# Designs tried in a protein design run: designed miniproteins, single chains, continued (4). Part 107

Each design is a single chain, and the fold is of that chain. pLDDT is the mean over its residues in the fold that is shown.

## One batch from the design tools (miniprotein)

Design m15699
Fold by ESMFold2-Fast:
Structure m15699 (fold): chain A 80 residues (1-80)
Amino acid sequence: MIEIPDINKLSKEEALKFIEEYLKEVREQTLKDMEARLQADVAAGKITPEQATKVMEQEKKRLDESVKREIESFKNYLDK
């Protein structure tokens, strides 16, 4: 478990670093959970390995864009 320290007591740089690390871990866990589900669907014959790869690539792109947007939003919040 990531313990998020009291953000109100952190510098802007430390707060940003903790948010970036937290979002990276959430992204990695989301991708692992999705890969496991897609592998189970392939094993069950519901999708092909090629379809699983395509879905995984689309979700990686979506998550990368989401993480970038959230980091930029948090930076803007801290710059006030």
Scores: mean pLDDT 77

Design m15700
Fold by ESMFold2-Fast:
Structure m15700 (fold): chain A 88 residues (1-88)
Amino acid sequence: MTPAAVEQAREQLRAVLRAAGFSRMEEWAIESEIRRISRKLGLSESTVYQLAIMVLRDESLPPDATPAQREAYARLKALLDQLRALRS
């Protein structure tokens, strides 16, 4: 993991969120949750950004995903589903 990899993953997530029609405030809330999940579960920020992108693309976790990765994916899915529901 490098600082450049984190920034690249962040910009990729922002592009996907903008294409999906999320607002700047929703983008900020999602990025804040990614950083919180990263700290609480001991995952790199780049990994949590990649998991968020997978959720947005409706991609499944690999069968060998760790318990921490599964928890992060579930939390991100719940947040993104909630934001989508509020947007109609």
Scores: mean pLDDT 81

Design m15701
Fold by ESMFold2-Fast:
Structure m15701 (fold): chain A 104 residues (1-104)
Amino acid sequence: SAVEDLLQNIKDRLVAELARLGKEYNIPKEVIEEMAFVIHEAIMIALVEVNEQGIPLKDALENAKRRALKRIRDILQRNNVPDSVIDQIIQRLDDVFDREMDRV
């Protein structure tokens, strides 16, 4: 479906940004993979919200952003990433979500 293709594209862009952030901030591969899985789960929930619950796509993406960024912050804190680096990572992922939502 067009919604599935759009959400897959958003997921792919977020995962690509996460890979860039992992290289930039020297984050371990296993931590990057855990955060990528969180993004995957948030996007899958957004798909259910749109297709089964009638939630508008932009609202479902805002919900996905809030859920994903909260869980990503917790993962980074658990792995002793400095708060200043966490804030930069969260802001860059937030910017990707907002950029993709503006295209919808």
Scores: mean pLDDT 88

Design m15702
Fold by ESMFold2-Fast:
Structure m15702 (fold): chain A 82 residues (1-82)
Amino acid sequence: IPSDRDRIITSGTNVVNSFSRRGSTSDSDVRRRVNRIVDNMRSIIDTMRTSSDSDTRRNYDVFRGIFNDTVRIFRDDVRSRS
């Protein structure tokens, strides 16, 4: 479904943009980014999990792995800075 693909691409772009904006040293900014990444990850997982499209399901594990690793890295960074 094109809307699902666009949503996944948009969420992925937001994650990538969080890396380019990592110059911020504010703990509140880091927490805000982590929350946005978690929300995006949950949205992607829910969309893919309810899809009957085989292409979406085939990409599910790849996207899940990438976003899960990204969330873990940012959560660890927030914890070390807190």
Scores: mean pLDDT 59

Design m15703
Fold by ESMFold2-Fast:
Structure m15703 (fold): chain A 96 residues (1-96)
Amino acid sequence: MKTVTGYVLTATIRTKGTREDAERLAAEIQKLLDASKSVLEYIVRVHADGTVEIRAYSMTLDATQRLKAEIEKLAAADPLVESVEFEVKEVQGLAV
């Protein structure tokens, strides 16, 4: 079987506003992910405590690092963001 290497970006954003404020931030991030041609799949979740969790899959490390930078910039512009944590992980899977 063929295995293909990809990259997963996990971002955990903690906000100090309401759930609606976190959902607004999540919508902006989702719009950014939808606009990216390098993102194959993504999940965005908003937790009751105002935490926004993002998981995005890309084929290259370069595309993953660009996404990280764009999310970091978006979060830095939001005064309701307390902290942002990122994890970049190489993933091997069954593809093609």
Scores: mean pLDDT 80

Design m15704
Fold by ESMFold2-Fast:
Structure m15704 (fold): chain A 92 residues (1-92)
Amino acid sequence: SFSKFTLEEKVRFLIKKFDKDNNGEYLSFSEILKEMQKDLGLAEVDGAVDADTLEAIKKSDLYEVFDINNDGEINLDDLEEIQKELERLSKE
């Protein structure tokens, strides 16, 4: 269950699932969101978090991955934690 994953494990899962650029260079949160929007079949692929993107995540198997605090909701704090961890991992 993704609810048992640490923040690092959740973010590494997102990188592995959505890193399709195959160049080994920076995977930004916006790039992950664009690949996710494509995978979820959204009409707009802009790498932004909007209502349609959030609803698509909530209906997908990615809900528990994006729910960082495991409170059953995806909010701005969850998204900020993912972005910070992505930046941290990109520096390793």
Scores: mean pLDDT 73

Design m15705
Fold by ESMFold2-Fast:
Structure m15705 (fold): chain A 75 residues (1-75)
Amino acid sequence: MVTVTVIAHNDADTFEATYARARALAEALGGELVIIDAGSKDETKKLVDRYRAEGVEVYEAPSVEEAERLAEELA
């Protein structure tokens, strides 16, 4: 199964667009969508929490570098 990952890190202004694009890709591939929050502190954290409440799988990573490694392992 293909897993499409979205890494969130203090990107509130662009996160919704990135998520929408990733969801469309996951649906086209018949795969799964996962969000990895790399320690967001701004409104991005609230957006991630809203998607989690809607049933999207969310992982937490302490840094963008660790989030990128996790995304590679999930792909």
Scores: mean pLDDT 77

Design m15706
Fold by ESMFold2-Fast:
Structure m15706 (fold): chain A 64 residues (1-64)
Amino acid sequence: ARVEVREVDGLYVAIAETEEGRFEVTAPDRRSAEGAAELMKEGGGEAGKQLVTIAKLMGLYAKA
């Protein structure tokens, strides 16, 4: 998967483009966003779905 991390309004967004779709996961810090991006790079769409669920449970923006 193609992954990137962006800073948006003092938060960090990990973005992954996979064959299963595009995933965006917000994290409270850069290290957490980099970890999310690495997990999505290795695990693809399944990792993306899991991380979106976790981010939403934490009250953070996420999109699958």
Scores: mean pLDDT 80

Design m15707
Fold by ESMFold2-Fast:
Order: structure tokens, then sequence, then C-alpha cells
Structure m15707 (fold): chain A 99 residues (1-99)
């Protein structure tokens, strides 16, 4: 639970940062994305059966849908998603090593 909570917080921050940087989101758009990601993370953390993979994939899909709403191209969204998955795996590996 504590490890998943830390993972979710780090993933929310990193995904929001990547989307903001790569898609050129405004501060307001970045804040809205962060709020949506945090809400999704909280819902998953309330489920005792949720895995790190469930959290990662749900957050990535939330970011993908948000970027579509902002009019970001599918090609750019896929580029951001690829980077988000790479960063998520790095975070997961670091937390796994630290417990």
Amino acid sequence: NERLRKLAALLVQKIAELAAKEAGLSDEQTTELFQRLSEVADKLLADPSATAEDIREALIETAREFLREQGVSEEKIEEIVKKAREEARRIEERLKKLE
C-alpha cells in the first residue's frame, strides 16, 4: 500500500511534467491534468487489488484522453505515451529496489 502510494504520486508528477513539456501545455492545463491524474490514482489506491501496472496504465490512459481533449495530435500523444511508459518503468524499478 505505502509503496503503491509513493509510486502513484511519482507517476502523477512525472506524467504531468512530460505532457506539459512535450505538448506545450499552459500552467492551467498542466494543473488540470495533475488533478485528473491524482483523482484516478486515489480511486485505484482505494482498491486493495490494484497493482503497479493498473496504476501505470490508468494514469497513461488518463493523460492520453486529456491530451486529445486539448487538441494534441495522435502522433504527438503516442510520442508522449512512449516516454511516459519509459519513465514509469524507471520509477517502478527504483522503488522495487528500495522496497
Scores: mean pLDDT 85

Design m15708
Fold by ESMFold2-Fast:
Structure m15708 (fold): chain A 64 residues (1-64)
Amino acid sequence: SLEERARRIAEEIAKKDPRISEEMVERAVEDVLAWSRGFRIEFTDEQIRRIIETMLELELRYSE
């Protein structure tokens, strides 16, 4: 499922960066699902990864 793919990708990114919390992972997954529903788009794994990376980078930057 899209949720399982998004969670797997987000967890892989989080394992490499200890600044990323489990709550941030959950929010990123929820955002991907919301965008998929809103835009009626079936995302590829590459698109999911880019979206999650961008969202996590923005959250880390904004939380400064």
Scores: mean pLDDT 80

Design m15709
Fold by ESMFold2-Fast:
Structure m15709 (fold): chain A 88 residues (1-88)
Amino acid sequence: SLNKKIVEKALKKVMEELGIDEEDFKRMLRLLAQRFGVPDLVEELLKSIEKGDYEKLKDVLSRLVREHQLGFAERLLKYLDEAEEELK
C-alpha cells in the first residue's frame, strides 16, 4: 500500500542519517522507552511501523516529540511528510 511505502521510505532515511540498521534502530527505541518511562508508546510505535500504519505512526511520534522532545521522532515525522509528498 502507499502508506506502507511512505513508512518504509521514512524509516530508511532515519536509519541512514543515524548510521544504524533496523535491528539497532529497534534496540535504540526500546532503550529510549526504558530511559523515558514510555514502553507502551514505543511498542505502539513499533507496531505502527510493522503494520505500515502511517496515521497512527504520526500520532505516536507527535506525542514523543511533545512530551519527551526526542530528536529521532522529529526527524522521522519530517521524513514521513517528505515521503508522502514525493510518492503522491
Scores: mean pLDDT 80

Design m15710
Fold by ESMFold2-Fast:
Structure m15710 (fold): chain A 89 residues (1-89)
Amino acid sequence: KIKELLEEIREIAGENVKEDISEMSLEDAIDEITKAARILIKEGNKEKVKKVRELVEELAKELEKEKADESLIKRLRNIAKELEKWIKE
């Protein structure tokens, strides 16, 4: 499930996310997602930002189920919140 979500994020973000994101550590994967999210905001692609926000929120929920580090879950939720604010403005 987590690997599938990372692959879906990469599919939506494309070249902005490394191809091996699903093989990376969670910390490195979240760093890649953060970079990609900010690039998508700069590009102004609302549909991609919307989809990535939904996938990031789902990823945070799956990490919570797996009892991952709370700091990583908070980072993902902060990214989702930044994306949601940009969409609404």
Scores: mean pLDDT 79

Design m15711
Fold by ESMFold2-Fast:
Structure m15711 (fold): chain A 60 residues (1-60)
Amino acid sequence: AAFEYLEALVRDPSLEHLNQLLLAAQSLDEAAKQALIARAREVLPPELAEFVEDVLRRLP
């Protein structure tokens, strides 16, 4: 699910993996979104982690 796509994005920072991560994240509850944001900040480059956080905060 979303955490699996985050790991894929770490190994291969492609638009395909980014899109899969963002799509999977749309179905997460708020607690899971916060956990995903925290994980992204630990494993992604700062600019990419910030982008992911901004998109996830925009999702309902």
Scores: mean pLDDT 78

Design m15712
Fold by ESMFold2-Fast:
Structure m15712 (fold): chain A 63 residues (1-63)
Amino acid sequence: GAMEEQRRRAAEAARREAEGAAIGGGQKNPEVTVEVDDETVTVTVKSDGGTYERTVPLSAYGG
């Protein structure tokens, strides 16, 4: 359905953004996990330097 498409697009966008930011920050091969909820997208990046997490509204990726 439309919500599934929005979640998929949000997950892809969030993953690309987080991976690019991690690489730009000097992290090698970061492990990026994206969890999409009904209202939020949570991105967790794990690297040898530590773990960071951020939450973004789903609406930020959909309109």
Scores: mean pLDDT 75

Design m15713
Fold by ESMFold2-Fast:
Structure m15713 (fold): chain A 95 residues (1-95)
Amino acid sequence: SDEEKREKIEQLVGETLVELLGRLRGAKTKTEGDSVNKAILAINEILNNLETKSVPEFIKESIKILEETKKYAESLGDEKTVELLEKMIEGIKKI
C-alpha cells in the first residue's frame, strides 16, 4: 500500500541518517564534513516531504534529490557517502 511504501522509505532514510550523523562526528576534513552535511540536508528534505505529495511524486522527487546529492559527493571524492546514497536510491526504487 501507499502507507507501507512511505513507512519503508522513512525507515531506509532514517537508517542512512544515523550512518551519516556518525560520519559527520568522525569527519577529519572540511571536504568530508561538507559532503556528509549536504547528504544529511537532503535526507531532512525528504523526511519533511514524506506526507506532502502522492507516493509516485514523493518517490520521483526523493530519487532526484538523492541523485543530485550523490553527484556532489562524487565531485568531492567522498566514495563512502556516494555508496550510502546509491544504496538508498536503489532501495527506494525497489519499493
Scores: mean pLDDT 85

Design m15714
Fold by ESMFold2-Fast:
Structure m15714 (fold): chain A 75 residues (1-75)
Amino acid sequence: EAAAVLAIPDLDERIAALVALLTSPDPATAHAALEALYAIGDPRAIAPLEAVRDRVQPELRAAVDALIAELRTRE
């Protein structure tokens, strides 16, 4: 709903954008997005990461799984 958009923190927008960049065909872009998600270190990234995992390049799936595991330890 439109009113909910105004309550979205900049952090949630950044997480969504970075998760989308993980599906980039450019490995440098995907790697930079992964590093930024590690630096943010926020567990709210877990659900978007799980949703995108199957669309990420196979060589990055292990790194995405490692990030999800790291974020889960912060709960």
Scores: mean pLDDT 74

Design m15715
Fold by ESMFold2-Fast:
Structure m15715 (fold): chain A 66 residues (1-66)
Amino acid sequence: SMEDIKRTIDRVIQYLVDRGFSDEDIEAALKNTVLSLSDHYKLSPEEQKELEEYAKKKFEEIRRKK
């Protein structure tokens, strides 16, 4: 489900942040992760865009709490 895919994004962001990766490296990793998940789950263009926007917003949210 999209919820499970989003939880995967949440875990990836938290993992990279907790390990001290730079914002630039995290952004690059998230772009690659979204592309990989979109291909693997055969997401529609609309679902892929939703996932891209979710990843961007979630990363910014986590960064603001640091």
Scores: mean pLDDT 83

Design m15716
Fold by ESMFold2-Fast:
Structure m15716 (fold): chain A 85 residues (1-85)
Amino acid sequence: SDLEIEKEFLDKQLKYYTELADKANRPDLKKEIEKVFEEIRKTLEEMHKAKQAGDEEAYNEAMNKFVELSKKLLELFKEIRDAVA
């Protein structure tokens, strides 16, 4: 399913960036990115559930959370890459 593909993508991205954070000796960034990925995974499940239920309001709320978490994730990606460089 699309949801399983999305979760696999998230797991691979999490592994990549946690390994980079380890190389940079930044346990703070590793902890923060693990937390954000967990929140994104839960929000993705909420979106899927809302869509199946036809709950437009819940879907829009989950989408807004997903966008804000994605912005935070992209900022963390940059910070981790900069820390390794």
Scores: mean pLDDT 87

Design m15717
Fold by ESMFold2-Fast:
Structure m15717 (fold): chain A 61 residues (1-61)
Amino acid sequence: MEAAERMAKALGLPVEEGVARIRDGFAKVQEALKAEGKELTEFGTGAIGNPTRWVPAEELE
């Protein structure tokens, strides 16, 4: 799955912008979890730039 390229196409942006959007999405999710007293790890965001598969480390075994 080419997450960055697909996201760029869906948003009508070049691939560079797609990568920037993935990072922006991660920052927003991390901020939301911090408000709940939690935080994502790099592992939680390591789903090849697919934000739908983010999980915090505290929720893993």
Scores: mean pLDDT 55

Design m15718
Fold by ESMFold2-Fast:
Structure m15718 (fold): chain A 87 residues (1-87)
Amino acid sequence: MAEEVRELTRRAAEIALELYREKGPEGLTEEELREAIREALGEEYDRLLAALAEAAALPADDPRRQAVHEAVGEVQAEARKELEEIE
């Protein structure tokens, strides 16, 4: 679960970073970004959402839920760093 979430979230982040690099922050709307990610991932987008929902249903102290939250947090931190350094 956590590995799947990490890989899918990383792919989504890569798509977002490519679009931001091409159009810049002012040239790309959140809606365009979301649609591009959804189209690129296809069925994997639904799978990512299902995995996130499954993790959220686990107890807060469950190692699987913690691993998923950690994986998402790591990818978000990496994506934020790349966005801040886009030039």
Scores: mean pLDDT 74

Design m15719
Fold by ESMFold2-Fast:
Structure m15719 (fold): chain A 98 residues (1-98)
Amino acid sequence: SNDDKIKQILEVIDETIEELERIRAKETDPETRKFLDNIIKSLKKAKEELEKTGDIKIAEFTMGAIYTAAAVAHRLGFLPEEAFEVIAEATNKIDKIA
């Protein structure tokens, strides 16, 4: 059901936020920390919008945008591989649920 899909996507977002907050806590580079803060804020906003609207396609689109930003940051050397892998895994999980 749509309700079950929404619950699964919300769980993925919550897990992703927790993992990124853990990575951010051990990060010493100020630019990387700012980027992680921005990604975490975007995920929290995506969670709020999904809870309000129930629109899985908006959540999927938002995760795609977050993934693209993370891929660029990783390529430019200011996002650690661990954080990029967390975001990539979350995006794949949400795409499979949607």
Scores: mean pLDDT 88

Design m15720
Fold by ESMFold2-Fast:
Structure m15720 (fold): chain A 64 residues (1-64)
Amino acid sequence: PAPRAPRIEVLEETEDSVVVRATGAYPIDLAVQAALEAFPGYEIVSLTVTADGDTVDAVLELRK
């Protein structure tokens, strides 16, 4: 299947961090790119990936 843009959802936001869920994207690098583009100047602190077949759910923690 062709790659598609992931859906980005903010789960938690603080003054210096944000936790984002990216769903429906494969490969996972599309989710990482989308999160970094949504939060310029932030860096990825943690990445948790749950994969089932050809779909992925990723939870990313970003810090300013």
Scores: mean pLDDT 72

Design m15721
Fold by ESMFold2-Fast:
Structure m15721 (fold): chain A 105 residues (1-105)
Amino acid sequence: MPDPKEIEKRKELAKKAAEAIRNKDLETAAKYFKELEPELSEEEALEAIKEAIERIDELLKLDTEPARFGRKYGKDDYQKLAAMILAQASLPEEKEETEKYLKEL
């Protein structure tokens, strides 16, 4: 079972990251994302957030065409990053709001 203190810290950072993503504040989102994934550099975190937001928006627009879903270079990486951000921000009471923020990117 995960450490309650670690869960609480990640919960707080995830909320701040999700709110920054909603406001399209890439620098703030990258800062909080780096706190969740400290192994990333600031430059890597910022670039990942920028690319993920762009690709998530593209993927969400294509969600209505399942025939176009397949393993393609780059899409899985951005989907994993989106799922990571969503998972970090996904608390039982906030899951729906986090999904809404992601779709508004």
Scores: mean pLDDT 55

Design m15722
Fold by ESMFold2-Fast:
Structure m15722 (fold): chain A 77 residues (1-77)
Amino acid sequence: SAAAAIEELRPIILTALKDASEEVKAAVEEALAEGAASGDLEAAARRVVEIAESTGDEIVTALVRMALSVALLEARK
């Protein structure tokens, strides 16, 4: 389920963002919570990528994109 995928993904995404500001971390947690509530994993993933891009860290953004791609593929099974 989308909610289960989001909860599994949450610690991975937050680890990738460990050095980000508390505001960025809070925005990501809100986006993930909204996705879990709505069941729209793709919309949640898109929002999280936008937040990661706002950090200006290309490595962090790439790690977030990879983690979300894996989660989206897993959700199709």
Scores: mean pLDDT 76

Design m15723
Fold by ESMFold2-Fast:
Structure m15723 (fold): chain A 115 residues (1-115)
Amino acid sequence: MFNTPVGREELELDAAVLAAAAFYVYGDYEGAVKAIERAAEALRRLAEVEEDPERARALREVAELIEEAIEALKKGDYEKAYELAREAARRAREAGDARSYAAADILAEIAEKLK
């Protein structure tokens, strides 16, 4: 069982998103993707402990889309990675989650640049 406080998962998500943005700006796309992978893991854990079932579902769906986009990216399917990351960003925006939106948006931009 997880013994990590919810606030810690939110801080880890923030740190991972900031790291992804920094790596992306410097052209280190591998570093950015690894940071986004950490962001998705933190988001998934946050969804597991979220008390609002609608918010928990939205956070989990966004994390799953980001994870699928990263998997497509690792396989060289940049078009699929882009579309999945864009869908993740759209759902994150609809859920009002700026952190997961930023992670998904950076991932979409990386997928587009790697084509």
Scores: mean pLDDT 84

Design m15724
Fold by ESMFold2-Fast:
Structure m15724 (fold): chain A 105 residues (1-105)
Amino acid sequence: SHLATFEASVAHADEKTVDELYSKFSPWLQEVAELVREAARRALPEASERAHRLFAVVAAQVLATITSSEPSKEQLLQAVRDAGELLNLPEADVERIEAAVAALL
């Protein structure tokens, strides 16, 4: 239900918009998005691939506002937390994604 709320919060963002945003990312931000997407899939396997992809793209976009270069672990984890807050995810779900990101680093 929380990821359904997340998906509903971006009801106006179609797949084309998400794909266009991802395609505009630098190579390192695309790599971050793929890492976060895998972490979200592991942390919340019951969620749709659309939700995993959307979370990953939002987290990468947030990270781009924090740094213009290779992120530190703390900057990446902060971007995951900020994305979770922006998308109104439960704290427990954000903590699971954050732990999965840390495990993949």
Scores: mean pLDDT 78

Design m15725
Fold by ESMFold2-Fast:
Structure m15725 (fold): chain A 97 residues (1-97)
Amino acid sequence: MLSELVIETGKRLYPNPSPLLKELLEKIRELGLEEAWKNASPMEKKILKRLLSQTALDAFLQGDYEAAFALYEFLLKHEPDDEILQAQYRRIKEAAK
């Protein structure tokens, strides 16, 4: 569910993706988000973090608050000290009231 949303958002935002992004989208499709994150290099994790946060913001703008929250919770589980992600998640939770 979340994996499919990330893949479809990636295709919409990046219709001509880099080979690295294309490989990451394929891994998400095959393995899901958790396993794709575990198998990612530090540089691939930076790309995934950007893609997942963009997907979360897109989901929020479409009114899919459950998907937006789940994606930020996933990111903060793996990057708990990321102050930017913390601020973004707080902002969308307040806006969803």
Scores: mean pLDDT 83

Design m15726
Fold by ESMFold2-Fast:
Structure m15726 (fold): chain A 93 residues (1-93)
Amino acid sequence: MDAQKQRALALVKSMAAAIAKLDAAQQEEVREAVAEDMALLELGENPDPEELRRLAEEIRERLKTPEEIAKAIVAVTYRALGDDELADFVLEQ
C-alpha cells in the first residue's frame, strides 16, 4: 500500500478515536462544522445561504459515525491543500 495513503488512513483512525471521546453535543458541532466546510469548498466564495444550508445538510446526513466525520475532516484538509487524489481516496474508504 502507498505510504501517503497509509498515513491518510492512520490520520483518519486517530481523528475518529478523538471524535469518539467527545460527548454527543460536541460530536454534532464537529459534524455541522465539517459539513459546512465541505459545502463551502464545493460552492466557493459568497454562496447563496439557502444553497449552503441545503448542501451542508445533505453532507451532514452522510456523517453518521465518528469514522465518517474523521474521513470528511481529513478529505477536506487534503482537498484544501490541493491533493484531490488523497481526498478522494479517503472518502472512498
Scores: mean pLDDT 82

Design m15727
Fold by ESMFold2-Fast:
Structure m15727 (fold): chain A 105 residues (1-105)
Amino acid sequence: SMRDEMAQMLSNLEKKKEELEKEYKKIKEKVNKLKNPPQQVIDSLRVIEGQLRTIDEILAEMRKEVASADPDYSRFTKLATLAQMHQIAISAEIIVIERMIKKTE
């Protein structure tokens, strides 16, 4: 059913968000061990933290659509696309931070 497809899509995005949070925590711990982290790395961590909060808000709205008696599939798919875009942006930012940390070791 459409609701089962929506629930599966939401579940996949929630799992990906949990993976990104774990990667963010690992990188934040590595940065915290540096005596003088570059300002660009600190700024990038704040960007990731903001994007993770945005994904949480998107996922909360997606959960409301799945629970709705009359779900808006068009709105749901737009929210899913936005969540995916933020997930891609986080992954790219993590790669940038890892490269910067490697240069300071």
Scores: mean pLDDT 89

Design m15728
Fold by ESMFold2-Fast:
Structure m15728 (fold): chain A 100 residues (1-100)
Amino acid sequence: SMEEVERALKRFQEALEKVKEIIDKYRDKLTPEQMKEIEKAYLEFLDRLNKLIKEGKLTPEEIVRLAVEFLEKVADIVSGVDPQAAEELRKLAEELRAEG
């Protein structure tokens, strides 16, 4: 339903704000290359989301799937810098998956 889609998008937006907080917390440990990889992951997420919207295929399940893939990709990028940063991002992915 549209309400379920809107709820999933809101949960993703809340998860994005938490990602920003985690990245800001560990910013001094991140390389410019890692920051660019995070930006690229975010743009790839937006492109895939936009494609689903244009094709009329946007569902709550697809929003959660794309959001979890994005969070796990960011966790992989930061895992070499600080294992705790990666764990915080993976925890957000699990919370998002559990609420879907």
Scores: mean pLDDT 82

Design m15729
Fold by ESMFold2-Fast:
Structure m15729 (fold): chain A 109 residues (1-109)
Amino acid sequence: SDEELDEAVEALSKAVADEDYDGFVEELKKLIELLLERLEEGADKEKLQMEVLALEDGLKEVRDNSKNERLRHLADILLSRDKSLLKELDEKEQEVFELYLELLEKLEV
């Protein structure tokens, strides 16, 4: 597996386990940017689609099970794919949501 991608997934999982909202937003942004970079570099689209499906499953677990209300709320917004909710987010959250939607569109997921 891609070591840098594995490290990014581990960092995101740690932020979720620690209920670290700011860390979650930062690490999620890094993971999405890395997946977009791999796609531009010609990585296997099907492998990247599997990584995104794993990310969506992780977001569902955060939405349904996190004790942190901010983590649950952001995960719910991301999973909704509802662009009308952008106006309810701060600048960093908007950037992450826009990157996530771009990744989904480019991978046709």
Scores: mean pLDDT 89

Design m15730
Fold by ESMFold2-Fast:
Structure m15730 (fold): chain A 60 residues (1-60)
Amino acid sequence: MSEELRKEIDEAVKEIDKAVTQTIIDRNGKENSIKKTKELESDPEKAEKLIAQIEKVVAE
């Protein structure tokens, strides 16, 4: 009885925790994008190839 209500509260807390975790994952995804950009800046050949691919897709 009281235990069942506590379970419902715990489930609600878990849903909130999931939403917070999703926000952190979204931030980490943004950091990963920045890291990828840094890698391309460190390797000009990779950067040129990626830019050429984007231009080709846009022109298409």
Scores: mean pLDDT 62

Design m15731
Fold by ESMFold2-Fast:
Structure m15731 (fold): chain A 95 residues (1-95)
Amino acid sequence: SSALEEMKKMLKEGASIDEIVKFVKELYKKDKKLAFEVLREIYKIDPDVARKVADILVKEGVITYKEAAEVTGDPAYMIFAIEEELKKEREEKES
């Protein structure tokens, strides 16, 4: 896929976290599955970059913490998913 090759080029050329986030967001709008495959590949190459990108995508509402956990395999994201679900349930019960 041209998208995966483009992402590898961006990482090799030292693209910023914001540039990587923008690329993944644009890809997600066109092909969610391919965007997740690209994010998994980033995680294999540089897990710190992948976590920073995933954190921004969750903060912007593009993906959920549950999806971030499924994509990265990072147990921290599963904990965050549980915390977010509990917060949402609490907000729904507060009149």
Scores: mean pLDDT 80

Design m15732
Fold by ESMFold2-Fast:
Structure m15732 (fold): chain A 75 residues (1-75)
Amino acid sequence: SERDELIAEAQKLPTLSPKEFYEKAMELLERASKLDPETQLEVASIIYFYAQIAGDEELLKKAKEVMSKALKELS
């Protein structure tokens, strides 16, 4: 499923260079934004975790925005 593919790709993010990591993470966040809120939350939370480790402040902001939107839709 698209959901399973997005989760698998997000888990591979730390194997990429910083530039590829940013570009791939942004792609995954956009693809997840077109799916259900549970998928959005799961993908964004994985990206948020790795963005914290990488110190990527822009990705932290983008992932947090997706997570916040998904959480509101799940309330």
Scores: mean pLDDT 85

